# Designs tried in a protein design run: designed miniproteins, single chains. Part 50

Each design is a single chain, and the fold is of that chain. pLDDT is the mean over its residues in the fold that is shown.

## One batch from the design tools (miniprotein)

Design m1718
Fold by ESMFold2-Fast:
Structure m1718 (fold): chain A 68 residues (1-68)
Amino acid sequence: PSVEEIAKRIVEATGLPEEVARLIASMVLHNPDATAEEIAEKVKEVFGVEVSLEDVEKAIAIARELLG
């Protein structure tokens, strides 16, 4: 699956902005062991948006399911 396809599924499930979902999908693809805390920190650094760890964990789970 493409990063764009994974990001779209994350947006539908969590309501996160599309750009944020795309970054999460990309990070999980490149770093399968990335933690929700690491991803949330990167989102804040790149976009200046604070995201709940619960939403990030849900997004990671969706990305991992779609990757296999």
Scores: mean pLDDT 83

Design m1719
Fold by ESMFold2-Fast:
Structure m1719 (fold): chain A 89 residues (1-89)
Amino acid sequence: MLSLSVTSVSMINEALKALEEGDKEKAKKVLEEGYKLDKKTVSSSAKNRSILYEKAGDTKKSKALEAISKGLEEGDIEKAVEEAYKELK
């Protein structure tokens, strides 16, 4: 669990960075790999990171990570990417 959580956080950070750079295809690819690995753990990591960014006052990153978490739970990676990108712009 701990090692998988560390990997999940790394994947979420990579996807978020890709979206900030405007690379939705890279973000989608990273999130698809996370979904195949363990969608529940990756989704939970995104949700936890969202809460941390909210407490830090970074509302855009918080909302983007919330969108990623919801999209992963729903099994819709394209929706996760599009909603997260809208929050970051």
Scores: mean pLDDT 81

Design m1720
Fold by ESMFold2-Fast:
Structure m1720 (fold): chain A 74 residues (1-74)
Amino acid sequence: SLPFPDAAAAVAALVAQGATRLSDTTVGVRTRSGSTEIEATVTFTDDSVTLDITATAADGSVTRYHATFKKSEL
């Protein structure tokens, strides 16, 4: 399970670790691996987590990943 009981606590914990707060329930992370640009957004509810990742390679190819997990399944 997630270590925090609610969305606000989860967002605050990730912001403390360097993520950007986009809303009370959403954080963003941007990073680079070599020439690939990675952008991730994580949206929390009390019962679920939604993860959206976009990776853009130097050749302009884009890979997207979208998943929603229930808190009880983590």
Scores: mean pLDDT 75

Design m1721
Fold by ESMFold2-Fast:
Structure m1721 (fold): chain A 98 residues (1-98)
Amino acid sequence: SAEDERIRKLVREVARELDADPELEELVINTILALNEDKPLTEKEVIHLAKELITAEKDKSTAVRTAFVLYSGSLDPSLMSPKTREALAAYGKHLLKN
């Protein structure tokens, strides 16, 4: 819907500024959309998460930290839907492959 399109636009803007590849862009969009369905994210949170998830691919030390945060439950695990877990798993597989 309108909110989904706004999130997609914000993530694409960040991806363009950081020269992210299209596959990473799509994975980050899917992850943030799923997180937003679990609990509404502010514009600042969307931009911050997009930067962290994209930067993780370019810096392996940041990638390890981001993977740890996403998989360690620093986000409340009780608020994560199966859809969010699936999106995070797909993102994590991409991250570990590079």
Scores: mean pLDDT 74

Design m1722
Fold by ESMFold2-Fast:
Structure m1722 (fold): chain A 94 residues (1-94)
Amino acid sequence: SSSSGPAAFTFVNTEETKEEREAVIKELRKANGLEAVKIVEENNEENTLVVIKVKVENGVIKEILDYKVVKFKNEEELLEIVREEEEKFLKEVE
């Protein structure tokens, strides 16, 4: 559904998530998110999570509000980071 407001995109740079990452990059390009694509492409180190907060209007990315790059050591740490970022996002959108 087309929505307006703050949104967060997460990218995981691992061998297993390569196809998922490429799919999200395609969606960002469709949504006029070329600056977000650049952030993902510049932060392509192994075991790196990239979180990008954007402002969306009518399904189009208008502005990058913030981004965070987090290195993780294993899948357990990655899942914990993703869970914390999801909880923060839900709490802010209330």
Scores: mean pLDDT 69

Design m1723
Fold by ESMFold2-Fast:
Structure m1723 (fold): chain A 66 residues (1-66)
Amino acid sequence: AFELLEEIAKSLEKEGYTEWAKAVRDLIERKLIPSVEGVKTAEEYLKEKGLEESAKLFEELKKKLE
């Protein structure tokens, strides 16, 4: 789970979403796993913004949490 969160953070930084990347890294530092609902909300938001690569990583995270 945390390795996938790190990949998500890097993807978000690459696309210029630094605040989102910082939030994901904060979860890693605190050893927190996001809720399924939170992951779904983030995935939908990123798809609407056209960040398909980051959205796919959140989809994979959702599958691992379900």
Scores: mean pLDDT 73

Design m1724
Fold by ESMFold2-Fast:
Structure m1724 (fold): chain A 57 residues (1-57)
Amino acid sequence: SAADRAELERLAQAVLDASPEEVDAAENRLLTWIFSRPEVAEEYLAYASELVAPLRD
């Protein structure tokens, strides 16, 4: 849904904005939110991976 995508994008943005000390907690929050939605978890995980890709480089 649009609300779920907005929350996913917000949680992914929190990972990108996180300090080195906060990134682990932010990632855990994002992943917990995704996996609490098993019907869409795979789709949302793929989208989140694209959104946080800049952090890996």
Scores: mean pLDDT 77

Design m1725
Fold by ESMFold2-Fast:
Structure m1725 (fold): chain A 104 residues (1-104)
Amino acid sequence: MYRVTADIEITGKSPEEALQVAREVAEDIRAAAEATPGLVSYSVSIELDPEDPRRARVRFEAVFDTPEAANRVIQAILDAVEKALSHPGVTEVRLEIRVEEVPP
């Protein structure tokens, strides 16, 4: 099986814009994961930075049974980040993706 972990940090011009875009990113990734054949498990969370409310983090973790399923969701994550970067209320997006082969 394959574990995909994505940490997406969104900095907005305001806390409201950061949270709105983070919610849109989380929903796009959730929908893509649920639509992907070979999904075993997933979690999505949104966290606000307590020291900078303009910064929101979307954390995604999922397990897939095939590399093709994992790659499909990675592409969806990249598409969601590109959409977030095009938003006029967003100043910065940071993305970290990790992919690991895990035992069944």
Scores: mean pLDDT 87

Design m1726
Fold by ESMFold2-Fast:
Structure m1726 (fold): chain A 87 residues (1-87)
Amino acid sequence: SDQRLFDSLWQSLEELIKRAAELGVKTVTLTVSDQVDQQTLDRIEQLLAEHGIELVLKEGDGATTPEQLLEQLIHELSRKIREKLAG
């Protein structure tokens, strides 16, 4: 794994989670593979729960690696934030 990429994505994720919580986002959905990195998934679920956001998981041809999980979550949170700001 690319530690620098992971750290950068994690920082972006924390900022987006705080913003999403402030805007009233209550859920976020991730599509994950059956080979998903469970430790990273658990850490994500805990971080989201600390901000009152529920993680909803869908199984399929989705995120497997830690970096893929963070990129998908950043994309979904950014989308929900834009929806809240645009009406």
Scores: mean pLDDT 83

Design m1727
Fold by ESMFold2-Fast:
Structure m1727 (fold): chain A 99 residues (1-99)
Amino acid sequence: MTDEQIREALEALERGREEAKKIVEEGLKAGKPAKEIMEEAARAEARGLREAALAAGLSEEDAQLLVDAFLDASKIGELPEELVARVEALEERIEALKA
């Protein structure tokens, strides 16, 4: 992969996290229920995750599977520990593609 593709993937992950943080801050100010705030934040992170996975060379099917798993875990209140590990593995893969 090119340095540009690696940068795009990392920037996508960072955008998702920043958008999620903004959703949490704005939701708390507006007095939204924590569950609604967390669901909105999870969707923002999922968008960044999908873009990063595609930039890192995953198929659209694999990227969508990762997004669906992340959103399902967030919705049913399961700890996303395995999904966090998968995101970390994606970040490691991106780093390993740097020569």
Scores: mean pLDDT 71

Design m1728
Fold by ESMFold2-Fast:
Structure m1728 (fold): chain A 100 residues (1-100)
Amino acid sequence: GAERAARRPPRDVREVKAENIELTNEHPFELLLMDEHGTPVAPPQVARSAEELKRALLEGTRGTGASLGLLRSLTDPSLFGFVVASERTINVSILRTPPL
C-alpha cells in the first residue's frame, strides 16, 4: 500500500542553470510560467535581478507544476528568454531578437 508523507523539506532541490541571467540585473524581466501544453498556470511575475528570477522560477514552478516559461524584458523589447523546467533542473536562456 501507499504510505502518505506528512512532512517534506520547504526547499526546492532543483538546480537553476542559466545562460545570460545576469542581463536581469540590468533589464527587469517579466516571467510567464506555463504547463507542458503552453497554457499559463500563474499570473506574470517581475524579476529585477538574477537572484529574484531564480527565486521566482523555483517558487513558481514548485507551486504550479509549470514546465515551460517565457521571459520578456520590460525595458528592451528585443530581449527575450525561454525556461524549461524538469524535476531536477530549471534551464533558462536569455537571447536577443535580431532586427531582421
Scores: mean pLDDT 73

Design m1729
Fold by ESMFold2-Fast:
Structure m1729 (fold): chain A 65 residues (1-65)
Amino acid sequence: AAEREARRQENLAAGKALISADNEKGKLLRSIGEKLREIGDLVDKYLAAKKAGDEEAAKEYAEKL
């Protein structure tokens, strides 16, 4: 019956809309994760420079934070 197929198509469209919304949320979370990773890398480099006594490099990394 045509009505049964129409309902199936509506359910598929709703499913695709949810997946699309999840993809946008995933992009946002990935962007946030990348920024947090950049901050973590700068902190690690700053601490390594401090341990090495390289105050010039430590200041450069601190300014990027």
Scores: mean pLDDT 75

Design m1730
Fold by ESMFold2-Fast:
Structure m1730 (fold): chain A 85 residues (1-85)
Amino acid sequence: MTVTLRSVLRGNVLRSTLSTSDGRSVEVTEELVDGEGVMDPAQAEALKALVEEVRAKYPNVASVETSEERVGDAVEATVTYTLAP
C-alpha cells in the first residue's frame, strides 16, 4: 500500500490531498491564520477516517520519502508512505 500526501501552499492557503494506491483520496483546504491551519470539520473528519482505516489494515511503515519544490508562487511538498500489513 502506498499513501501520498501532497500539500500546496499558495499565499495563506494550504491545500492537501491524501491519496492511496487503491484509489481513495481526501482533500483538505486549510487557511493559515496566525500560523495555524483552520479547516472544515467535515474535511478533518474525512481525513481522520481514511488515516485510521489505512493504519488499521497497514500498521507497518516500510519507507517514507519526502520532497519539496517551489512551483511559481506556490510551495509543493509531497510525502509518500509505503505501508505493509
Scores: mean pLDDT 79

Design m1731
Fold by ESMFold2-Fast:
Structure m1731 (fold): chain A 59 residues (1-59)
Amino acid sequence: MAMLSQRELARELRVSQSTVSRAIRRLEARGVPVVREGRTTLVPVEHVELLRAEVERLL
């Protein structure tokens, strides 16, 4: 898919949704665009590698 939800990223990376949420905030702080859709945040698939790096830095 073109975008992944916080829940899908948590499953793919095998981490908690709270860890993904913190990683997303770090991406936003770096100026990486994310999309807020209702109760979840969507990350463009092209930025998933950047998100993975932020998740690994949080662990």
Scores: mean pLDDT 78

Design m1732
Fold by ESMFold2-Fast:
Structure m1732 (fold): chain A 98 residues (1-98)
Amino acid sequence: GKKVLKVTVKLKTPLGEEAGEELAKKIEEEIKKIEGVLKAEAEVDKSARGRVIIIYVEVDSSVDEEELKEKIKKVVEEVVEKYGLEIEEIKIEVVKEE
């Protein structure tokens, strides 16, 4: 089976469209490297004025969900820090199970 996780990353500083899209793409690429991740797609939430990036992560339902959430948070934190940015909040929710 598979699950879809919704990762909501709220930044302390809003980003312009180009910078937001670049950050989203890099987060997507790094999350895809995590064992048990089947697909990842990241987008800038246009309603949040460049403050929020949403990542949908499709995962194998046989993986440890809590360990996977911790790995996702670590990857997001490392990517955001490399861009010189600060995170206000990371939220991870299960939005679909099959």
Scores: mean pLDDT 84

Design m1733
Fold by ESMFold2-Fast:
Structure m1733 (fold): chain A 65 residues (1-65)
Amino acid sequence: ISTAEIFKAAQILMKETGLDLKKAVEIAKKVLETNGDIDKATEILMKETGLSREKAEEIAKKILE
């Protein structure tokens, strides 16, 4: 996973959730490590952010698609 991919995903997370850069980078890395598994990425986002499944899935798709 490249630094550019991590920062792009972190920017999406910051915009959608209001998290700071450090936390967004940590979560972005975990989401990207799912290698495009939207269901797994959705579960990670729900656990890390407390968002509903619907919102977490939308964010996962934005990051991975």
Scores: mean pLDDT 82

Design m1734
Fold by ESMFold2-Fast:
Structure m1734 (fold): chain A 97 residues (1-97)
Amino acid sequence: SMKELLVELVARAFKEVDEDKDGKVSLSELLVTIRKLSLEPKYSSISKEELEKLIEALREADKDKDGYLSKSEIVEALRKLGIEVSRKEFSELLKKI
């Protein structure tokens, strides 16, 4: 589904950016990586509007404005988009990909 593709896209980007595996990623690096990965044929069904809504939700998830997102903040952003995903499910997906 579209929602599953969005979760996978974010999880792949998070894994690529989270080099130290502390569970936090740079917001700017995450957004750049999401845009880069979204160009793959697998994600062609994600509209530009849906991608921009995801980007905006992730920007809004940085509530402390430190420029970093935790797994919990990313999961909250996905839930705001109507995607029902738990922190545990997101962490398990990160191990699978």
Scores: mean pLDDT 81

Design m1735
Fold by ESMFold2-Fast:
Structure m1735 (fold): chain A 66 residues (1-66)
Amino acid sequence: SMEAVELLREMYERFKAATADWPASFEPAIRAYVAREFREGVRERKGRLAGFTEEDAEAALAEVFP
């Protein structure tokens, strides 16, 4: 869903802001970490992620991290 895409982008931007001083070579690791946190949050029905299905999560990940 578009809501899942927007929330994933929000999580990614917050994490990038928190790691702004990290080397650019860490970008793949940052994406992998955010993707894992997003998947786990959806699976565990955590906070704002509780309304999404695993299908919503994978569709959002494909859109944001192609």
Scores: mean pLDDT 85

Design m1736
Fold by ESMFold2-Fast:
Structure m1736 (fold): chain A 114 residues (1-114)
Amino acid sequence: DELEELEKKKKEEKRKKLSDFLLEFVKKIVELVENGASEEEIDKMVKELLEEIDKIAPNTEIGKLLKELLEKVKEKLLEIRKETKSREERAKAFREMLEELAPKFDEIVDLILK
């Protein structure tokens, strides 16, 4: 029973780390969109998040999907930066990005839950 509880705690801790990562990921994206981030700021965020993925989920399917999601987010953030001039335009483009990326988030969440 104690061994089963220890295994359960390890799984819960791993799930919490992945969930916390996803929340911080979304938070950083929102901040970049709200502030009209530069290409350098987008590149810096992508590099930092790629390094974090390699720390929390190295050589895993979840890590691969997170990297794929991050590359798509980078592409969309650069498009938003280039194509939008107002806060209202950025908000609309951000909502469209979230809708397009929702299936990828669902796939990652399903893998976290198994």
Scores: mean pLDDT 77

Design m1737
Fold by ESMFold2-Fast:
Structure m1737 (fold): chain A 67 residues (1-67)
Amino acid sequence: MAAAQGRENGRNGNLPSVPLGMSAEEAQALMKSINGKVSTHRGEKVIDQESADEIQAKIGEIYGAKA
């Protein structure tokens, strides 16, 4: 195993986009839906950076607004 510096989007699924008032079970279902967008490349799951970027933005808005 190795760690590379430069990919700060390592939070592939650290905190899924949890909408205001979404329960843990619904958040998990949301994650499965997002993971469905993940493509396996060379035996490794790859998630689009655009999708990850939007997830991060939504998380920030939810926590920032609901904080």
Scores: mean pLDDT 48

Design m1738
Fold by ESMFold2-Fast:
Structure m1738 (fold): chain A 61 residues (1-61)
Amino acid sequence: MALSREQRLAALRIAIKGMEGTPRKQLEEEIDRIAKELKMSPEQVEVMRKAMELGLKNAEL
């Protein structure tokens, strides 16, 4: 599925915040906010959730 440049940058920021130790709840709230702002489909939201999970897993490298 094709993400826009803005959606890809948002996914990267979510992953980085996860790696920096931002709590899951705050990341989920951020994803909901971004999904509304960028008019994301449910499939695009799942890409954001995967970015969050990758960031959280890499929090300690």
Scores: mean pLDDT 77

Design m1739
Fold by ESMFold2-Fast:
Structure m1739 (fold): chain A 84 residues (1-84)
Amino acid sequence: MPKEVEELIERLKRLLLEAGVPESFAESVAETLRELSKEKDPLEKEILYGVAHLALGVLKAVGLPEEVAEEAYEIVDEIYRLTK
């Protein structure tokens, strides 16, 4: 995994933890992004990207602040772009 991608994943995990997301869920999102960054199959990569977006959408629906959710989506999108 490139250092830049790992730094983005750790930034996202910290962002979620600081917003009050349980550590187990924040780690699950981080692990999904690690799998996304390693995945070479285009379809599986798109599925993992969709799963990451869905996870953030669920967090937003249960009370994650919009500004935190927007930053988290931007980090997910950047990881996806860097790992194409």
Scores: mean pLDDT 84

Design m1740
Fold by ESMFold2-Fast:
Structure m1740 (fold): chain A 63 residues (1-63)
Amino acid sequence: MTGYWEGDTYHYFIDEETAAEDLTAVALMAVAGEKIRVYSKSPEIAEEARRILAPFGVEVEVV
C-alpha cells in the first residue's frame, strides 16, 4: 500500500499485486467520506476503481 496526504486529500496508489485489497480500502475510505484521489499503472484496475468510486466523486488516474 502506497499513499500520502496532501491537504485534505489522500492520494492512493493501487498496487497490481494487491489490487483487490487496495480497491476494498479505497471503497471503505470513500464510504467514510474521505476525500481521495486514486492512481494505478494498470488501465484495467483504474477503470474498475472508477466504476466502484464514481458514486462518491473520486478522481482516478492512470500513471
Scores: mean pLDDT 80

Design m1741
Fold by ESMFold2-Fast:
Formats: sequence, C-alpha cells, structure tokens
Structure m1741 (fold): chain A 93 residues (1-93)
Amino acid sequence: DLYKLLAERFGEETARSLLTHLDLVKKGLIGANPNLLELYEEVAKLLEEHKSPELPYVYFILGQIYKMLKKYEKAEEYYKKALELGLKVPKSL
C-alpha cells in the first residue's frame, strides 16, 4: 500500500497530496511542481528501498522537474531510469 508507506514516512496529509499529484501527472493533467523536488527525491529513495512498482512514475516526475529547472542532463538520467523500469516517457518538443 503506497499510501501507508508514504504516510508512515511523511505523514497522512503529505502522503495524500503526493498520491493526488502522482495520479494527476500519470493522467497528464498537471505538470510537475519544481517546489517539490527535494520531497520527490526522498520519495524516490523510499520507493527504491521498497522496490515499489510506482518508482518509474516518480522518476518521470523528477525528470520533468529537472527539465523545468533546465537541468537537462539530470532530466535525461531520470527519464532513462523510468524507461528502464518499463515507463514510456512522452516526447517533449
């Protein structure tokens, strides 16, 4: 249960917010929020430790955040990690 894992580490309110943002990003409805960079890096570490199936989506979000920050090398690294775990990343202009 991803919610329980996130709630135990970050608290219920943060877990709910993260799941909502993750779901909207999966649906292509919102872009990644660069203010959440540090939080998503901690989430990625937690999901790596637990071998979570949600990890490729978190890597994709990190790739989008780094791209928004114009850190293209890090963005490419995270997109590659997401693809290696079976996620297809949308082509950017």
Scores: mean pLDDT 77

Design m1742
Fold by ESMFold2-Fast:
Parts: C-alpha cells; structure tokens; sequence
Structure m1742 (fold): chain A 92 residues (1-92)
C-alpha cells in the first residue's frame, strides 16, 4: 500500500509537469499536434493512476484510501484543464 501510494504520487507529479508543459505550448501558440501529444500522455498517466487508486482502495488502510482519493481528484482537475486548453486551441 505505501509503495502504491508512492507510485501514485510520482504519477501525479508527472501529470502536473505535463499539464504545465501543455499550458506553455498553448501560451506559445505551438502547433495543435504538439498539444495533442502531451494531452494523450496526460490521459494515459491518469488512466494508470486510476488503476493504482483501485488497488489502494482494495488493500490500503482508511488513511491510504483517503490519500489515493485526493491524488485522483487532483489528477482529474489537471486532465480537465488540459482538455479545455486543447479544445480552445482547436477553435483558434
């Protein structure tokens, strides 16, 4: 359970970094294909995080399950932000 939480934290950190990268690409008016590549990576990392979250919910302590829920919630917010940026870029 502790190792799964550590993996979840590492995935969240990577999602955060990728989201920042996507925002920088958006601000610099980079090609939509570059934003799409980073968005796909964020989506894949979020899916992996969801799988880890399910494992923690099955075998973790109550505290660990709570921490996993908070990590997944934060990742979901980054995914939503990334989608809105990509959507706006495609309109332009």
Amino acid sequence: PDSLLQQAQQLLSEIRQKTQQLKELFDNNSPVSELEEIYEQIAQLTLELTKLGKQIQEIGSKEQRYQATMIEAEATLYLMLSWELLKEKKKS
Scores: mean pLDDT 88

Design m1743
Fold by ESMFold2-Fast:
Structure m1743 (fold): chain A 74 residues (1-74)
Amino acid sequence: SREALLKELAERIGDKSADERLEILKENPEFALEAEVLEAQRAGAPLERILELIAEALGLPLEEVRREYERASL
């Protein structure tokens, strides 16, 4: 399951550097979107694009992700 894969990645990541963490995420196709989000953030992509990638990575509607972002800004 995705939850089991996340637990496995957390154990593998441990105290790894940010670059090594990104490489680990790229190894697993289940987390290709999470890796893309991190790369986009590092590249300075616009907020709208980052929210779209997060929505895809989490399997959530874009509207839900945007709403949560706006709520956190209050």
Scores: mean pLDDT 67

Design m1744
Fold by ESMFold2-Fast:
Structure m1744 (fold): chain A 64 residues (1-64)
Amino acid sequence: SNAENEALRKDVKELLLKKGLSDTSAEIGSIAYEVIAREKGIEAAREKFPVIEAQAKQIDKIRA
């Protein structure tokens, strides 16, 4: 459901914020995670999390 997808996005955003990312980069990373989870399943999203985090950190560096 849309509510479940929204809850997942919020949880992932909180996790990325705790890792020191900006609000914007955490939001982008949370959206990427949610899209992968919807299309390829939650396990695929979990496997891709380190790549999503690294890309979001790179966005922070470029926009700093």
Scores: mean pLDDT 83

Design m1745
Fold by ESMFold2-Fast:
Structure m1745 (fold): chain A 64 residues (1-64)
Amino acid sequence: SLLEKAYEMGYEKGRELAEQGETNPIEIGRKSAELVMKELGSTDPRLRQAAFQGGVTAAVRVLR
């Protein structure tokens, strides 16, 4: 589904941001969501939320 795609895209963006030195999982999630929404050309809040959750999840896993 498009929601699953947004989550996976957010996860990859969040992983990259954490590897680049970002340390706040919520901020990483927010930035990941912004990047995903820009790439998808969408304003759907459900897609933004999925991408945010993906980014946060990746950040928590990388920063442990």
Scores: mean pLDDT 88

Design m1746
Fold by ESMFold2-Fast:
Formats: C-alpha cells, structure tokens, sequence
Structure m1746 (fold): chain A 75 residues (1-75)
C-alpha cells in the first residue's frame, strides 16, 4: 500500500496537531521542543513526497527524538 502526496500531508498535519497539543500542556521548553519536532516532521514529509527517502528518514528520526524529549517535560 502506497501513500499519495495528499495522504502523506494529511498524516503529517495530524502528527503536527498532536505535537502542538502536547506542547500546549507543557512549559515553555516543552512547547519549544514540540514546535521544533513538528517543523522537522513537516520537512520529513516534504522530502518523502519529493522522493528524497534518505533525508526524510533522517528528519523523521530527529523529529521523534525531540518529541520524546517534549513528552518527558510534560506533567
């Protein structure tokens, strides 16, 4: 099963919305990390749509690391 560019963008926006909600529940540091993770997730999706799989994977891994750090800061 393959994802269309529109489906990839829709999935990315859902992840970005979840990260934004996570950041809103935390302090300023958690919000900054969640915002940075959301930005990297969008960049990863754009790279995937462009066919740059290597860049997409690297950016997605960085987004996941920042998201995990944001989660650790949310009470």
Amino acid sequence: MGNSPEEIRAGTEAVVAALRELGARGDAEARALAAQAAELARQAAAALVAGDWETALRLAQQAEELAQRAVALVR
Scores: mean pLDDT 76

Design m1747
Fold by ESMFold2-Fast:
Structure m1747 (fold): chain A 83 residues (1-83)
Amino acid sequence: MAEEIHKQSKEAAELLSKLAEEEGLNLRVDSRTGGLLLGIADLTGLSVEEVARRVVEQAKKNNEKSAGIAAGDVLRDLLLEKE
């Protein structure tokens, strides 16, 4: 249901924000990023937590402040692994 998708998206965004803060990153997480994390998890078979950790690592390596850009980079890397 739409309610469940919204709840999962919000929880994914909150998880990413918390993981970024634990790593000392000033990462800007928007509401759309949660939905993107769910999409990446579904497409790759990874857990949302694993996708969030990869986004934090990508942002840290590239000194990226946008969670959306870092998530896009993670998606590209995961798709490249399959090819």
Scores: mean pLDDT 76

Design m1748
Fold by ESMFold2-Fast:
Structure m1748 (fold): chain A 88 residues (1-88)
Amino acid sequence: MEQELREEAAKKILDQTKKASEELRKKGDFLGAAKVYSGGQAAAQAFLRSPDEGVKILEKTAEEVPEAREQLEQAKKYAEEMKKLIDA
């Protein structure tokens, strides 16, 4: 149901952004890693109430951390597909 889809999407967003954050940390980009991790947590929480808000937070985080842009674009695409299923 809708709530289960939102929780599944939030969990996936959090997992993907954690992985992106870990990659940045391994490269020595500790500030970028912190921003991606915080942005992912905020996006996942926002998605539970408003999928649109979660997608916007992912987009803003990608703008702030270009090095993680590809990973965040993948997370955003997934979030948009889940939003379509919730809205259907």
Scores: mean pLDDT 82

Design m1749
Fold by ESMFold2-Fast:
Structure m1749 (fold): chain A 56 residues (1-56)
Amino acid sequence: TPDEIAEAVRNDEPFEELGRWSGTVTNEAGEEVTIEQAVLRTEKGLTFLRTVSRTV
């Protein structure tokens, strides 16, 4: 979970990035939004991290 990732970062716990996806979508207002999703393996298991940002 995001909380597990935040805790791992605070404690310098190891994690491994298993995969990453990124794509751009157009919202209902016609704005382009970039979505990035990563799958991470931590000592606590698999975790999904998602980031959403607007393209300039």
Scores: mean pLDDT 63

Design m1750
Fold by ESMFold2-Fast:
Structure m1750 (fold): chain A 56 residues (1-56)
Amino acid sequence: SAEHIAIAKAAALAEARKRPLSEEELQRTLDSLRRIGASEAEIAELRAEILALNAE
């Protein structure tokens, strides 16, 4: 559901803000979102946000 996707995105961003995520962690996070019905646009947006946080 949209609520599950929103919660999962928020959790992933919260983790990324604490420390850089590894490539494996990022891949698992995006795959989990795809499984719960996130669109490719939502997945691309989250990936970009996490990569930006990792670059800080």
Scores: mean pLDDT 82

Design m1751
Fold by ESMFold2-Fast:
Structure m1751 (fold): chain A 68 residues (1-68)
Amino acid sequence: MPSPEERLEAFLAGVEARADELVAAGRRDEAIAFVESAGRLFLELESDPAVREAFRRRTAELIARIRA
């Protein structure tokens, strides 16, 4: 069974892949909205504070990258 950290990395990989597809298509605002929506859903379901903090940091980094 994957650890919470391994599940987090798998989830983030999927979010990053979809966001990258949207950015490549010129849909940056939709990419940001998608990452924000995925983030809200993940944080609603995840109770581990260390995993939540890692997710917030990685999501913020991804959004900053898309905005650059």
Scores: mean pLDDT 80

Design m1752
Fold by ESMFold2-Fast:
Structure m1752 (fold): chain A 75 residues (1-75)
Amino acid sequence: MDAAEKKKEQDIKEGEEQLRKLGVSDETIEEVVKAVKNGELTDTILRLSARYVGNYSDEEIEKLKAELEKKKAAA
């Protein structure tokens, strides 16, 4: 069985669970999950998630921003 596929599915489930626990609407969660599945992760989605979930530490937000910028520069 594909280890990469399992990791992706698990990450999505954990993200979805965290958003639900923090009271984010199911509609917003579905849109974020769909965008992530399609590989459409953007600065806007990252910032939206940080604001809505409040569960991201400053360190995690900065790390995600750095990774996103690095990916943009490489792409």
Scores: mean pLDDT 60

Design m1753
Fold by ESMFold2-Fast:
Structure m1753 (fold): chain A 91 residues (1-91)
Amino acid sequence: SDEQLEKAIEELFKKYGLDEKTAKRYAKAFVEQVKDTFSPELREELVKRLEDLVKEGKTPAEFYRVMAELYEKQGRQSQAEVLRKKAEELE
């Protein structure tokens, strides 16, 4: 659900060092963008992948790699390439 997606991304952003208010604001903006971009099936996959990133303590670079994979699955190759480049810049 949208609520599960918002919660998962908020927790991930807090793990990456954002304060609670900023994490909530960015999470809300992220959910709106995801709703405009991804199918319901890919949104459910995204929730699971974000929960795994939170559980495993993965880096911000890994978040960009997950997002790149999902954009590629949605058929948005150009956006996927931009996100892969962002992941490389963080390592």
Scores: mean pLDDT 82

